# Designs tried in a protein design run: designed miniproteins, single chains, continued (5). Part 10

Each design is a single chain, and the fold is of that chain. pLDDT is the mean over its residues in the fold that is shown.

## One batch from the design tools (miniprotein)

Design m16312
Fold by ESMFold2-Fast:
Order: structure tokens, then sequence, then C-alpha cells
Structure m16312 (fold): chain A 84 residues (1-84)
């Protein structure tokens, strides 16, 4: 529960910083994947591919997977800065 609250606060900061028009629940899930990947020592490119693969498996949409890979690539630097 505390972890989810921290992810929500992080997602709200990312949404404000990048001026994203995306729902907070979806952004919280993406931010959670990015934070988990960074804490696990994954490279930014590995995290981007993991996000894209997850979206592709859930939606079956290659275009949606690509969209979320591009979003993750923009979000990762902001998450790294906030977590410092």
Amino acid sequence: METYKELLELAEKVKKELNLDIDLQTLTEIVGMIKGGLESGLTEEQIVEAVGAGVLLRTGSPSLAEYYRELARKIIPVVKEILK
C-alpha cells in the first residue's frame, strides 16, 4: 500500500514535468515498471523493451507497444532525476 502511494506521487510528478495527457493509473503502472527496472540494474533500453513487450502481450497491438516504448524513453530520465 505504501509502495503504491509512492508510485502514485512519482507518476503525478512525471505527468506534471512532461505535461502528459495520460490517465494517472496507466502512468503509475508504467512508472512502477521503470522504477523496478532501474532498481534491478536494467539499462534504459532494457526497460523500454520490457514496457513495450508487456503492452504487446496485453493488447496484441504493435503500434500501441511502440507508443509506450517512446513514452517510457521520455519518462526514464525524469524518474531517474526525481529518485536522486
Scores: mean pLDDT 81

Design m16313
Fold by ESMFold2-Fast:
Structure m16313 (fold): chain A 85 residues (1-85)
Amino acid sequence: SSARQQELAEKVKEIVEYIEELRREGRTTEEAKEEVEKKTLELLAPFATSEEEKEMLKLLSKAFALSLSKPYEEAVKIVKEEYEK
């Protein structure tokens, strides 16, 4: 549904804006990464209904957390390499 897609897009935007704010403030510590991971899991959990979607959400939460200290593309690559092992 368009409403569900809009809700998901708004939650993702909230996570991205939070990451950008932390980066601007220089808050790239392990504690800040854990908060990004928690926020991602909490906000996006209702949208992950299958086992595959839940697994992808875990990987996404780690990629967003790593993006605090690394470019997003590099963070995604690192998380993907861990998944492929």
Scores: mean pLDDT 78

Design m16314
Fold by ESMFold2-Fast:
Structure m16314 (fold): chain A 63 residues (1-63)
Amino acid sequence: SSKEDFIKQQLELGRKYARTEEAKRLVDQAEKAFNAGDLDKAMKLVIEAEIEDGLALIKEAIG
C-alpha cells in the first residue's frame, strides 16, 4: 500500500482512540497536514497523538 494509505489508517485509529484533549488536537492537526499533502508532518503528528494517549494510560495505571 502507499504511504498515504498507511497514514490514513493511522489517522482513523488516532481519531478512534484519542482519549485526551492534547491527543485530539494532534489528530486534528495531522488530518490538516494530510489534506495539505504534508505526509511527513501528518505521520509525525499522528504518532505524537498515539504517544500522548499511551502516556495517559500509563499515568492512570501507576496512580
Scores: mean pLDDT 82

Design m16315
Fold by ESMFold2-Fast:
Structure m16315 (fold): chain A 89 residues (1-89)
Amino acid sequence: MDELIEKYRKKILEAVEKKDFDTVKRIISNLAIYGLILTKDDPLKREKIQEIALEIYKVAKDYLAGKISLEEFKKRVDELTKEIKEILK
């Protein structure tokens, strides 16, 4: 479980550094779908994972728009993926 979330974290960071927003959207969508599958018996956990996936998307958009630094983006993605790991255990 942790390995897959860590893989998504690394892929999001790589795609954003390359300014490949289509890949960023695809990875975030895959993460959200994966979260839905793992939390199908807990609608509150499902909702939280969807909210976190949307927040990662917003943070990626803010970085690409020049509103935040790459360092701030990396920090936020690390925090948000840590929250997903905590929800999923």
Scores: mean pLDDT 77

Design m16316
Fold by ESMFold2-Fast:
Structure m16316 (fold): chain A 100 residues (1-100)
Amino acid sequence: SEIEEQGRRALLTLARLAIHELSVYDPEAAAELRALLERTRDAPFEEFAAALIGFLQRVRDRYLALGTPEARALAAGLDALIAAIQAEVERTRRELESAR
């Protein structure tokens, strides 16, 4: 589906922004996200979206558990990215429903 391909490209752009932000402070999380993008390359859009959101939520929760000011700032940045990804997923779902 062209709609799903466009949605996937939007999520990949946001995921690459997350990798860029994580690469300085948490290179292991950045590497794990790159590996997730590779293993979900051929996954259906909904599965890819769920995997991406779930990964970012787990990383955010880990930072909140650390409780440092730096970790809280990173968690806030991830919350903004999660919200942007969720908005793109909802937009893609609406476009898919209107195309049926």
Scores: mean pLDDT 88

Design m16317
Fold by ESMFold2-Fast:
Structure m16317 (fold): chain A 88 residues (1-88)
Amino acid sequence: SRAEELLRRAIAALEAAVEALRAQGLDPAPVAAARARLEAAVAAGDVEAALEAFREGVRLVLEAQGRTAVAEAEAERARRELAEAIAA
């Protein structure tokens, strides 16, 4: 389904972020934990839990990169864009 494809892309995006953080010598563990929660929510068919895990993952990526001031707003934007794409 379209929702499954979009959620798999979200999982892949967090996985790529984990690898990028590791390559930069930053701590990937918080983002890896958020990715695992996203994967579990997708496996359970819980779209709302998946969206929340993705939002949290994006926030943690931005915080790890020192972008703390924009992390919450950008994470909520990413969640909303994914939710709108699933609903369309």
Scores: mean pLDDT 89

Design m16318
Fold by ESMFold2-Fast:
Structure m16318 (fold): chain A 67 residues (1-67)
Amino acid sequence: MEEEIENLAKNLVTLSKTATPENVRTTLDMIALRHSKEETLAVLRKAIPGLSPEHAAVAEERIKELE
């Protein structure tokens, strides 16, 4: 569980280096479909420090929507 969340966060950070903010939004939607609210929030919180400001804003918006 914890390892899976960490791997998802790392994958999201890696994707963000080549993806648009819209692509990141789509990826977050896919994560939410396969994971619980708590798991999705954990992934987002772990990923944010590694994201660019533009991508971090998308992740922060998703956190607010889930809370």
Scores: mean pLDDT 78

Design m16319
Fold by ESMFold2-Fast:
Structure m16319 (fold): chain A 73 residues (1-73)
Amino acid sequence: AAALAEEARAKGEKILAEDLAVTSPEAREALRKAGELLTQAVVAKLAGDDALAAELEAKAKELGEEAARLAAE
């Protein structure tokens, strides 16, 4: 169940990234970097480094906002 839910979420994020890539390659690149930082934040949380996780999440949110701005043109 959990693995299937994560797969469905990843597919949803991929569809959104593909739509942004058609509109703006720069928006897609920012979104990709945000995803990488979110993955690192999850790893940091699992390691017990809440401070690093919070910093990485904040950076990912900033890149996500940038991607949205770029997609809006």
Scores: mean pLDDT 72

Design m16320
Fold by ESMFold2-Fast:
Structure m16320 (fold): chain A 74 residues (1-74)
Amino acid sequence: SEKDRILALIDDFRSWFGEDALADRLRAAAERGILSYEDVKELITIAAIGVAEGRYDEALRQVEEFIREKERKA
């Protein structure tokens, strides 16, 4: 199912970045139906670019802001 694909991608995010608390928050948002597969891919891309550019802490703030905005609109 689409939901299973989203949850699997969030598990990959957890494995790749080690951000357990953020992955738990992504999972909760996905279970509420407020995150799409494309949203999670976007967040992974933001985090990955942050690692590559030495701006990981800034990238995590962008990820948290994106989630907050989705939660606000739900």
Scores: mean pLDDT 86

Design m16321
Fold by ESMFold2-Fast:
Structure m16321 (fold): chain A 78 residues (1-78)
Amino acid sequence: MIGKITEETADRVVEEFIATESGTYTLVVETPDSSAEWEVVVRLNGEEVARFVTTAATVEVTLELKEGDVATVEVTRL
């Protein structure tokens, strides 16, 4: 799997993950500030598959991916 942060600011983090082989993956994204509320949007090949709110310092999302799938985790301050 290849992970790349595409946006990182005080109010928003976006990380893109490309599956190099099929399997179960845990995607981990750090929030900039654990004292704030964050909206997390998870996209698989551009389609929204999950949305939730968290105050955690790290966001962990487990997905079943196929080789070549692109998962994006978007974390935005509320």
Scores: mean pLDDT 82

Design m16322
Fold by ESMFold2-Fast:
Structure m16322 (fold): chain A 100 residues (1-100)
Amino acid sequence: LSKEELEFKKLMQKAFDVVQEVVDALIEEGKEEEAKKLAEKFDKKLSEIMEEFENGKITPEEAKKKLAEVLDELIEELKKINAPKEQIDALEKLRDEILK
């Protein structure tokens, strides 16, 4: 793997980890149904980006852009359900890291 490919894989792993933390936090708040729906939707979107990247269909730069777009979509969904500020802040921080 190139340095850029390795960097993207690390960012993707961070994205999966943060999505899981968000899901866990929503379950702890009693929002289990919303958590399940978000987990299914966003795990699928992240997996699709990883598959396109691993199959050489998109570049690391294109993959980073798609990842940032998926995180922005998740942030908006979380705002709609009044998710904790800490979860939104964590996703915004990761999105900003990806776009550097």
Scores: mean pLDDT 84

Design m16323
Fold by ESMFold2-Fast:
Structure m16323 (fold): chain A 76 residues (1-76)
Amino acid sequence: MLEKAKEYVEKAWKASEEGNADEAKRYTLQAALAAGASPDQAEMYANASRLFAKEGRADLARKVAEQALKDGILQA
């Protein structure tokens, strides 16, 4: 589970670097859910990641995905 969540964070980062905001959102959502976040929390992280990726802020999109993973682990 945790290893799969980390894979999704990496895919979200790659998508954000490629400017694919929708894919960054999708992978951030999957990472948060795999880490144990609630659906509502996962969607908030995913939407933030999409916004930053759309604005060309791949660094912030990555940070959001990493934060979703950390918050999910601490809640579990």
Scores: mean pLDDT 78

Design m16324
Fold by ESMFold2-Fast:
Structure m16324 (fold): chain A 86 residues (1-86)
Amino acid sequence: MKIAILPSSSVSKEAVEKLKKELEKQGHEVTVVGNVDEAIENADKYDKILIVVTEEDKEKGEELAKYLSEVLKEKNVKVELIVVKE
C-alpha cells in the first residue's frame, strides 16, 4: 500500500529512516511528509498516514490522530499513531 509517514520534530531522522526501510521491505510505497497541511493536501495519494511520535509527544500525537481522522473521515485513508522508543 501507499503510506505517508508524518514524524514529530522529536523523532530522530534515524528512527524515521528505519521505519521507512522496514515498510518498503514489506512491499509498501513510503513517503515522508513534512507537516500536517502536506499530509491533508496529499491524503488522496495514500492508503495510510502514520503519525510517528516519541513518548514525550504521545498526547500531541493522539490529538493529531483524532484531528486527522475527523478531517479525513470521508477519504479512503487510515490514520494510525506509532510511538517510537529511543
Scores: mean pLDDT 82

Design m16325
Fold by ESMFold2-Fast:
Structure m16325 (fold): chain A 74 residues (1-74)
Amino acid sequence: MDRVAPLVEQLTDADPEVRNQAALELARIGDPAAIPPLKELAKTSTDSRVIQDAIDIMIIIGGPEADAALAELL
């Protein structure tokens, strides 16, 4: 939980290198605990890149929790 929360926050960082590293690490970890905060970020963000990154990471993580979150965002 603690490791995932800072990475999700870093997806909104002003530095594109920080955002890219956070996205890669979330995808590598593949922890379903990332799904709820990624879903919330996709619903609340006004930045199309942040929304797309959150959706892409959820697709990469996969599984029933990701599928349910992606269905809600459709």
Scores: mean pLDDT 81

Design m16326
Fold by ESMFold2-Fast:
Structure m16326 (fold): chain A 67 residues (1-67)
Amino acid sequence: SAMEEAYKRIDKIKEELLKESKGKITERNARLAALSREIFELKKQGAPQDVIDALQEELDRLRREML
């Protein structure tokens, strides 16, 4: 029936949106984790505070974009 076809189309759209959303979340989480590790390593190496501050600002920016 026409209603069954409409429901199938809606389900496909939902599946595509969920797949896209999961991909973006995974990419952002990976970038956030990588940046956190870089900050940790730089602090361990005694890098200049201005460099650490710049990376911390980038991390905070990414966290806000995930809200």
Scores: mean pLDDT 76

Design m16327
Fold by ESMFold2-Fast:
Structure m16327 (fold): chain A 95 residues (1-95)
Amino acid sequence: SVDDLLAELDQFLDVLKKSIRALGKDPTRHFLLDEVRNSLRALGDLLNDPRIQRLLDEMAQIVVDVQLGKLSVEEGIKRVEEIYEEIKRLIRELS
């Protein structure tokens, strides 16, 4: 169902936000990038829509940009939350 799919996305957003906060404190924690990659694969298996997959890839890149010091933790969290709302909108439109 759409509600079940949105619950899986809430878990992915939680993982992304935790990774952004942790990488902002210690950018050497490479295992957090592995967690993001694993979550992205799980969602990719659930979501077979190229627009949503592109937005998920954009969210993952934001985590990398925070780790590389290209974005602040605050800006990274703001951007992933904005992309998440767009993904939720697209899922509702596809249903």
Scores: mean pLDDT 80

Design m16328
Fold by ESMFold2-Fast:
Structure m16328 (fold): chain A 56 residues (1-56)
Amino acid sequence: SMARARELAERLGVSVRGLRGAAEAVLSGDEVQIRAAMRDLGVSRETLEEIAELFA
């Protein structure tokens, strides 16, 4: 999971810490946080769910 998280972070141009923040937004279930993470990373909701699985 950590190796995949690093590869995805590099592909999206963000830090692994940024991906962890996005995972936390998904786990919170807060639509405002989820939408903010989607905008910040430039990804779909489906991709955010995949990111959350990397940190589960």
Scores: mean pLDDT 80

Design m16329
Fold by ESMFold2-Fast:
Structure m16329 (fold): chain A 66 residues (1-66)
Amino acid sequence: MVTITGDKSALVSLKETPEKIELTVYGDAEVKTAGGYEISREKLEDGNILVTVSSVEKEITVTRKK
């Protein structure tokens, strides 16, 4: 079970599965994983970012760029 911290208004959607956590964030957002278990990061056609993280990650921080 993952904890999401920081500015949740930067988060578009969150999907947890037993294998992975998929976060969609706005294009001006920054995403940091506490354990470094980020699998991939993809820029979507709408300018949002899809970040895929391993399900073993405990904490993900989402922030807006200032």
Scores: mean pLDDT 80

Design m16330
Fold by ESMFold2-Fast:
Structure m16330 (fold): chain A 70 residues (1-70)
Amino acid sequence: EEEKKKKAEELRKEAIYYGAEAGLYLMKKKSLEISGELTPEIKKELEEKAEEYDRLGEEKLKEAEEIEKE
């Protein structure tokens, strides 16, 4: 049980990391928008990166929940 809790905690830390990374890409997009440097190409790239990291974070959270339910 303790081993499962530690594994779930580690997965949650990974989820936090991915969520933070997604947030950084969204903050970069907002910064470039404010400065007038946001091109459609850069916007698309940053949005895709943010979405990718959000998805990875959700996957890690799901894995942590599944381990805790077992």
Scores: mean pLDDT 82

Design m16331
Fold by ESMFold2-Fast:
Structure m16331 (fold): chain A 90 residues (1-90)
Amino acid sequence: SAMEIFDRVFSKHFPDEKITEEQLRNFFESLGVPLSDKETKALFDGLRLLTFEENPDYIYRKNFERYMLAVIRSSSPLGEEFRKLLEKAA
């Protein structure tokens, strides 16, 4: 399943089940989709707001997995690209 693929990829990159802003930046860079510091901060802050995450230093990996799944399910060109990147990383 898509969730099984995501769990394998994300467990490799985020073994502590927490994602810092730096780890998020490094993750996208490793997929060949580098984000600027501003873009990384905007994504990280947006994810925290969407998931009601109170800790300023990290987000939970499961919240990021849900976000990625929602993007892929949007059937947008961006969602299709993310699906292909995650499948390649698995």
Scores: mean pLDDT 73

Design m16332
Fold by ESMFold2-Fast:
Structure m16332 (fold): chain A 94 residues (1-94)
Amino acid sequence: ELEELRERVRAALEEEVARKPELEEELKEVEELEEKFKEAEPEEQVKLVNEYLEKHKSLLPKPESAEEARRALVQLYTALKLRVIGAEFSEELL
């Protein structure tokens, strides 16, 4: 569930909040995207995620379906979680 991923990122952020308050703002932006995504039709879901990726010049592939858009949203939460814990080597956390 996307909400479970969001909760896990927030739990990790609680330990880092004293050091990196700006990451909470970025999490809120992704949370707002998720809320719009949940209420949108499949075509609009693809559009919303693509607009977010373009605005932030993301290297993630542009989704062409609602399933791909959902996967991109999962990847955004995962990337944020890795940044919150300060990971430089993903292989050590895998």
Scores: mean pLDDT 70

Design m16333
Fold by ESMFold2-Fast:
Parts: structure tokens; C-alpha cells; sequence
Structure m16333 (fold): chain A 73 residues (1-73)
């Protein structure tokens, strides 16, 4: 389902953000949350997206989450 795809891409974005953030816990949590929310939103806004497009959504969302986490640190 679309919700299952959104959850998968969200999880991948969150894992990538967590792996690449070396910041205090509150900043880490904010960055990871931003990555997950952004990825899920992009998947839901693009229900016909290809696997390659969903991979890009995960990567881009992770990068946005990383930027937020670093800015809050």
C-alpha cells in the first residue's frame, strides 16, 4: 500500500540521518524526526513514484534531517 511505502522510505531516511548525525540527543531526535516526516510526506504526495524516485526521497529527506540536527546542535 502507499502507507507501507511511505513507512519504508521514512524508516530508511531516519536510519540514514541517525547514522550521519553526531550531535546531542535532542538535536539528533529532531533531525531524525524531520527526515522521517519529510520522506513519508514526499511518498504520499507522489503515489506513482518509481523505486529510484523513492530512493531519492529517502536520501533528500535524510540530508534535510541532518541539516536540521546540525543547526540545532
Amino acid sequence: SLDDRAADVSTRAMERARANLDVPQDALDAGVRKAGETAARRVRENPDASDAERDRFADEAADEGIAVGRALA
Scores: mean pLDDT 89

Design m16334
Fold by ESMFold2-Fast:
Formats: structure tokens, C-alpha cells, sequence
Structure m16334 (fold): chain A 59 residues (1-59)
């Protein structure tokens, strides 16, 4: 949902493009390489990226 996406954006410090990429990965599926890349890009753990994608899928 829009609310969950905004909460994730704030929590992880994502750009609008970063949020759009997480939404795409929630739809298409994310590999571990995607989690690692985004974690490095935004300075967050792979586990935080995975949790954000899971939240976007559920809500």
C-alpha cells in the first residue's frame, strides 16, 4: 500500500526511485544479489531490504 511504501522510504532512507525499485522487486521477485545491491546502495542490511519487500507484498 502507499502508506507502507512511505513508511519503508522513511525507515530505509530511500529515494523515490528506490521505493519504485522495491515495488518492482515485490511484484517480480528479488534475488539475493538484488538485496545485496540495494543494501549497499542505501547503507542498510540485506535483511532490512528483504523485510521491506515482504511488507510491500503483504500490505
Amino acid sequence: SDLIARLIQHDLGLSEEGVAELRRLAEEGASRADLRRLGKQYGVSEAQVRAAIEALRMY
Scores: mean pLDDT 83

Design m16335
Fold by ESMFold2-Fast:
Structure m16335 (fold): chain A 58 residues (1-58)
Amino acid sequence: SVLEEARKQREKFAEELGKKAADIYGPEVGEAVRDYVLAESFDERREARKRILELVNK
C-alpha cells in the first residue's frame, strides 16, 4: 500500500538522520531523533523533542 511504502521510506530517513545526529551529539541524541521522526502520536513526538533538547542543551 502507499501508506506502507511511505512508512518504509520514513524509517530509512529516520535511520539516516539518527546516525548523523549520533555522530555529532552521541548515540542518545541519535536514538531520540529516530524516535521523533517515527513518532505516531503527539505525545511520543513531544517526549522525543524534549529528550533531544535536554541532551543537546545539557
Scores: mean pLDDT 83

Design m16336
Fold by ESMFold2-Fast:
Order: sequence, then C-alpha cells, then structure tokens
Structure m16336 (fold): chain A 68 residues (1-68)
Amino acid sequence: SLEETIKRNEKLGEKTVEMGKAQGPEMEEAGRLLAEAARYYGLALKDPKYLPQAEEYLKKAGEIGLAL
C-alpha cells in the first residue's frame, strides 16, 4: 500500500542518516539528497503527487552507493 511504501522509505532514510553521520565528502551529497527526499515524502503524506520527486531524490542518493 501507499502508506507502507512511505513508511518503508522513511525508515530507509533514517537508517542511512544514522549510519553515515560521521562519513566524509561523499556522504555530504547523499545527505543533501536524502534530506530532499524526506521533505518530499513529508509533502506526499498530504498529497501523493509529491511521491515521484521523493523517489527520484532517494534514487540519486542510492546511486552514490549509500542506500541500504
């Protein structure tokens, strides 16, 4: 369901931030992308039209190799 998808991705973002809080420059960009993803997931809780943008930010963070 949409609610399950949102919760799952929120947890992934939280875990990645926790794991990478002491990481170097590569994590700076990933952290920025995850912050944008979290912001858009928050918007998506009110209006699902924001989900595709949230997913794109999460995808870009994953491309850096930091998605879990």
Scores: mean pLDDT 72

Design m16337
Fold by ESMFold2-Fast:
Structure m16337 (fold): chain A 69 residues (1-69)
Amino acid sequence: SPLQEFYDELIALAQQFSEALRAGDLATAERILAELERMRDAATDPGVKAMLDHVVAEGRRAIAAARAA
């Protein structure tokens, strides 16, 4: 289903983001965050958009924390 494919892609991006942060690869982490921001901007369902807004905000905080370390 499109919803299942959407969540599978979101989980894959979240895993890749976490791996990039653990590796100190901020360029890859920022690229993945940009992809999540594009998914957010394309979202039309208010619930999905709100969830992605939260995910993007968390990702931005994680990159900022990694830069400060």
Scores: mean pLDDT 85

Design m16338
Fold by ESMFold2-Fast:
Parts: C-alpha cells; sequence; structure tokens
Structure m16338 (fold): chain A 86 residues (1-86)
C-alpha cells in the first residue's frame, strides 16, 4: 500500500530483469516488454496475492529464458522483502 515501497520494488525488478535477461541472451525488445509489463502490474497490485502473482509470472518467464532457478529465487525473495517485509 506504500507508493515508496512499490517504487523501490519496481526499480529493483527492472534492473534484475534487464541484467538477467541480457545474460541469458533474451532479445532486447522482449526484455523491454517484460520490464514495462512488470512495472504496470506492480503499480496495479493492491494485495500480497496480486504481487505474488506478478512475481511468479516474472519468475516463470526468466526461468524459461534460461536464468538459473537460484537467481530467480533471489530476485523474488528480494522483491517480497522490499514490498511487505518478506
Amino acid sequence: DSDSQKLVVIMILEEAIRLAGQQAGVPQDQIDALVKWARQQVEDAKSAADFDAVIADVSARLLAAGVPQEVVDLIAATARDLFGGA
């Protein structure tokens, strides 16, 4: 519910998606589309369930692109910690 928490989560997710996607060889247009989509979804989220759904979808897309599960799990955990205290 805090705009400041959402902003910090958005900034970290954007950076994490961009770096992980680039290292996995994902096309830049797909990375940019995922970043835009994730930002919009986080901005629209009103509950922990909404936020978890966004993080799960981002995680699935990164994993499908070849990002290791360990890296994906770290990104998801960091986002949850920043949004609502884990």
Scores: mean pLDDT 76

Design m16339
Fold by ESMFold2-Fast:
Structure m16339 (fold): chain A 72 residues (1-72)
Amino acid sequence: GKVTTVLKKDSEGYQKLKKLIESKPEKLTFTLSDGTTFTIEKDSSGYKKLKEIIESNPESLTIISPGKVTIT
């Protein structure tokens, strides 16, 4: 099943993700509730899309995944 995780603009998770994108890391790592991790490379389409979304300064970020997402 799909799990929806919503990060509000003023939440710690949103602020951590925004700061992580602003630091221009070589990759982004996300952890799912089952302990599974997945990585998005800096030059990938997924990274570019996520950066564009964060830079648009949305009120909330919605992540749809097979498990609950934790930003590390």
Scores: mean pLDDT 65

Design m16340
Fold by ESMFold2-Fast:
Structure m16340 (fold): chain A 67 residues (1-67)
Amino acid sequence: SPEEKARELFKKRNEEAYKRAQEAVDRLGAINPELAAKYKAELDKHKDSAVGNERLARRIEAEVAAA
């Protein structure tokens, strides 16, 4: 069904967003391990939210770019 296909796409988007945020945390960890640990804890709390994970990924990426 169209609804089932949409759910699969959102699941994949959430997994990709989580992976993106996790990769950003790993990069930040090489620069600022204390801040990286804080963001990792936040990522673990919101791992099931596609929008939340995308927002968090962008925020962590901004911190990496600023470093």
Scores: mean pLDDT 79

Design m16341
Fold by ESMFold2-Fast:
Structure m16341 (fold): chain A 75 residues (1-75)
Amino acid sequence: SIELLEKAKEAIEKGDLETAIKYLEKAWRKAASTADDETRARLARLASEAVKAIRKGDKEKALEYIEKMKELIEE
């Protein structure tokens, strides 16, 4: 999951928004599959906000949400 989030960050830096969203969706689904209901809900919200930020071109916000997802997965 962390590796997929790092690939999403790399894609954002390169301006490849479709690839960024693809890796982000793979990362949150993989993490959610082994998470409890509360953590799964938090991951889904963070992923949704990150995708929204990517689509708006808000690179700073997208990276912030991805970092929050990474912190949640590392717990």
Scores: mean pLDDT 82

Design m16342
Fold by ESMFold2-Fast:
Structure m16342 (fold): chain A 79 residues (1-79)
Amino acid sequence: EPLPSEAELQEQIAAYRAAGAPQELIDLMERAAEVALKVTPEQIEEAVAKLKPEAEKLPASKENTLEVLERTIELALEL
């Protein structure tokens, strides 16, 4: 599946904002949109694979999910 276009990502972010999503989640989605435009799918897959073992060891919480996603975004930009 190809990465969504910038316009599609902005529409999704706007929909979540309208639905009352917390600002922290909106900020993270905006960062994810920047990554999607600047990195290849392969770089994202590498970052996800690298962080998956660490993510599986963390308790399932909203905070831990956001932390893992943030680290994935940073790693994908570095690759």
Scores: mean pLDDT 65

Design m16343
Fold by ESMFold2-Fast:
Order: C-alpha cells, then structure tokens, then sequence
Structure m16343 (fold): chain A 68 residues (1-68)
C-alpha cells in the first residue's frame, strides 16, 4: 500500500471510530492506533493531526479525546 493510501485509510478508520464514540471518550494513543492498523507512527500522527485541525478531536492532559 502506498504511503498516501495508508494515510487516507488511517484517516477514514480514525474518523469512523470518532463518529462511533461519545464526546469525551479517550482515543487510543497514536502508537496504539498505528499498531492496530499496521501503519507507521508518522501516518497515524498525520491522521490525528488532521482530525484535530477539523475540530473533531483534541489533545487533553496528554490524551486524544473526542470533542465533536
């Protein structure tokens, strides 16, 4: 799988996870998510950063949390 396709898939999976969870739910760490999807930490981090930019998640007290 090309790096860009891995990123697109990681973003889609993360976004679907966020949509399925109540506001205030802590997400897996970037490292845990990367391991679960079989992608690099860089690709997983890019997906988290994109959803943070969209206002769907925030980093609170060192943890990623659903805020949408």
Amino acid sequence: MEEEEKYRRALEVLRNLVKSLPVGTELPSVDQFAGLLGVSKEIAQRAFDELEKRGEIEKRDGKWVVVK
Scores: mean pLDDT 82

Design m16344
Fold by ESMFold2-Fast:
Structure m16344 (fold): chain A 94 residues (1-94)
Amino acid sequence: MEEKKKEIEKLVKEAHSLRDELNRIQAEADRVAAEHPEKAVELRSLIGKAQLYIDAALAAARNEKTGVEDAKEFIDQAKKYIEEARRLVEEARA
């Protein structure tokens, strides 16, 4: 019980950190989408998926009995989509 509570607190903190990172990427992606409209649909899709998984992780973390595994999986998915969005933004700048 005590260890799971600490894991949940860590996952919630990580999800909030990912949300902050996603907000920064969103601002850069909006600029890229304006200059490269062909990348706009893919960037919006990746950012939308990352946001969905962050929200899902925060919701799952509220369930102390089963939420740890679900929240971790959702955080891993959010990280994957954030990295894909970041890569597209960096490619457009090159």
Scores: mean pLDDT 81

Design m16345
Fold by ESMFold2-Fast:
Structure m16345 (fold): chain A 118 residues (1-118)
Amino acid sequence: MEEIKKLTEKIINLIKQLREDVSALLARLGRPELQAKADEIFDKIIELVKKLYNASLEETKQIKDEINKLMDELRKLVEEAAAGLTPEEQAAVRARVDSYRDGINLLLNKIIKIKEKE
């Protein structure tokens, strides 16, 4: 369980880094009205991640699915903010969000593997 706690803390740190990146992007693009929506999505993801320590294997898989749905909402929000950018810049913004999502899923999959061995 100590390993799950460490993995959960790593996920929270990735989410905090993504939150800072998104906030900086929204500020640069002059879209501060999207910040409140982004904050709601991040708060929901953090609450789901906090549940991982006590969650069953099946609940952990459900939490992973819910986090990925919230990441889809976040991706849509950053795509909306970036709509006036070049296609290359829009692709770079999407790739950055997708990179954080991949890192989060890598850590979630490690938690799932630990719980499968119990």
Scores: mean pLDDT 88

Design m16346
Fold by ESMFold2-Fast:
Formats: sequence, structure tokens, C-alpha cells
Structure m16346 (fold): chain A 86 residues (1-86)
Amino acid sequence: SIYDEGADESLRELVEKAVAEVEKITKTKGPDAGKKYANDLIQQLNDAARALAAQHGVPLANQGVIDEINKIIEDAAKKAAEEYKK
């Protein structure tokens, strides 16, 4: 994937922590809270990416990495919600 090819170790650690926090919030506060947290993180990431692209006057080189990170966070929230049903 573009994320697997383009993400460095520090970015992977940040994504791993984000996923763990989404899972923790879903487990402790329920699936609606986890989904809200995931959506807020995705919005913050996308806003930061757009700001950087505007500052550089060109599309962000790692837009595909950002898109895959968004999917990873969304998928983590969905999986945690399914596990909460048990």
C-alpha cells in the first residue's frame, strides 16, 4: 500500500497510537464515542494536509498516505464497534 511504502517509523507509531485510542474510547465509552473520536482525528489530519498543500502551492506529495491513514482509522472504529457488541 502507499502507506506501507511512504510512511516512516514515526508516522506509523502515531497511527498505531491513534488506532489504540479509538479502540480504548470505543471499549470504555461505546461505539458512538469511538466513531466521533475517529471522525474528529480524520478531520484534523485532512485540515493539516490541506494547510500544508496551500503553504507549498502544490498538492501534498503524500496525499495517498493520508487517504490510507484515514481508512485505517475508520476501519479501526468499525472493528472496535463490532467487538463492543460481544
Scores: mean pLDDT 72

Design m16347
Fold by ESMFold2-Fast:
Structure m16347 (fold): chain A 85 residues (1-85)
Amino acid sequence: MEEEKEKRIEKLKEMAKKLAEALENNDWEEVEKLIEEMSKEAGLSEEELQELIDYFKSMDEEERKKLADIYKAIAEGKNASDVIA
């Protein structure tokens, strides 16, 4: 059980890193792919997944950059609170 938790955390960190890179590059195809993969891991429905994609697409460039910075921090093992402060 402990090993499964560690694998899951490492996978989420790698996906967060890729999502940050895709957001910085405005690569919406890669963003959608990563959101679908992350949502599948989280057990989201197709409707919830579409709402999440629509939400990301509704963000302006400044908000997307902030989100990319948050995902980069998560990928580096920093606490979300350290980025929000």
Scores: mean pLDDT 70

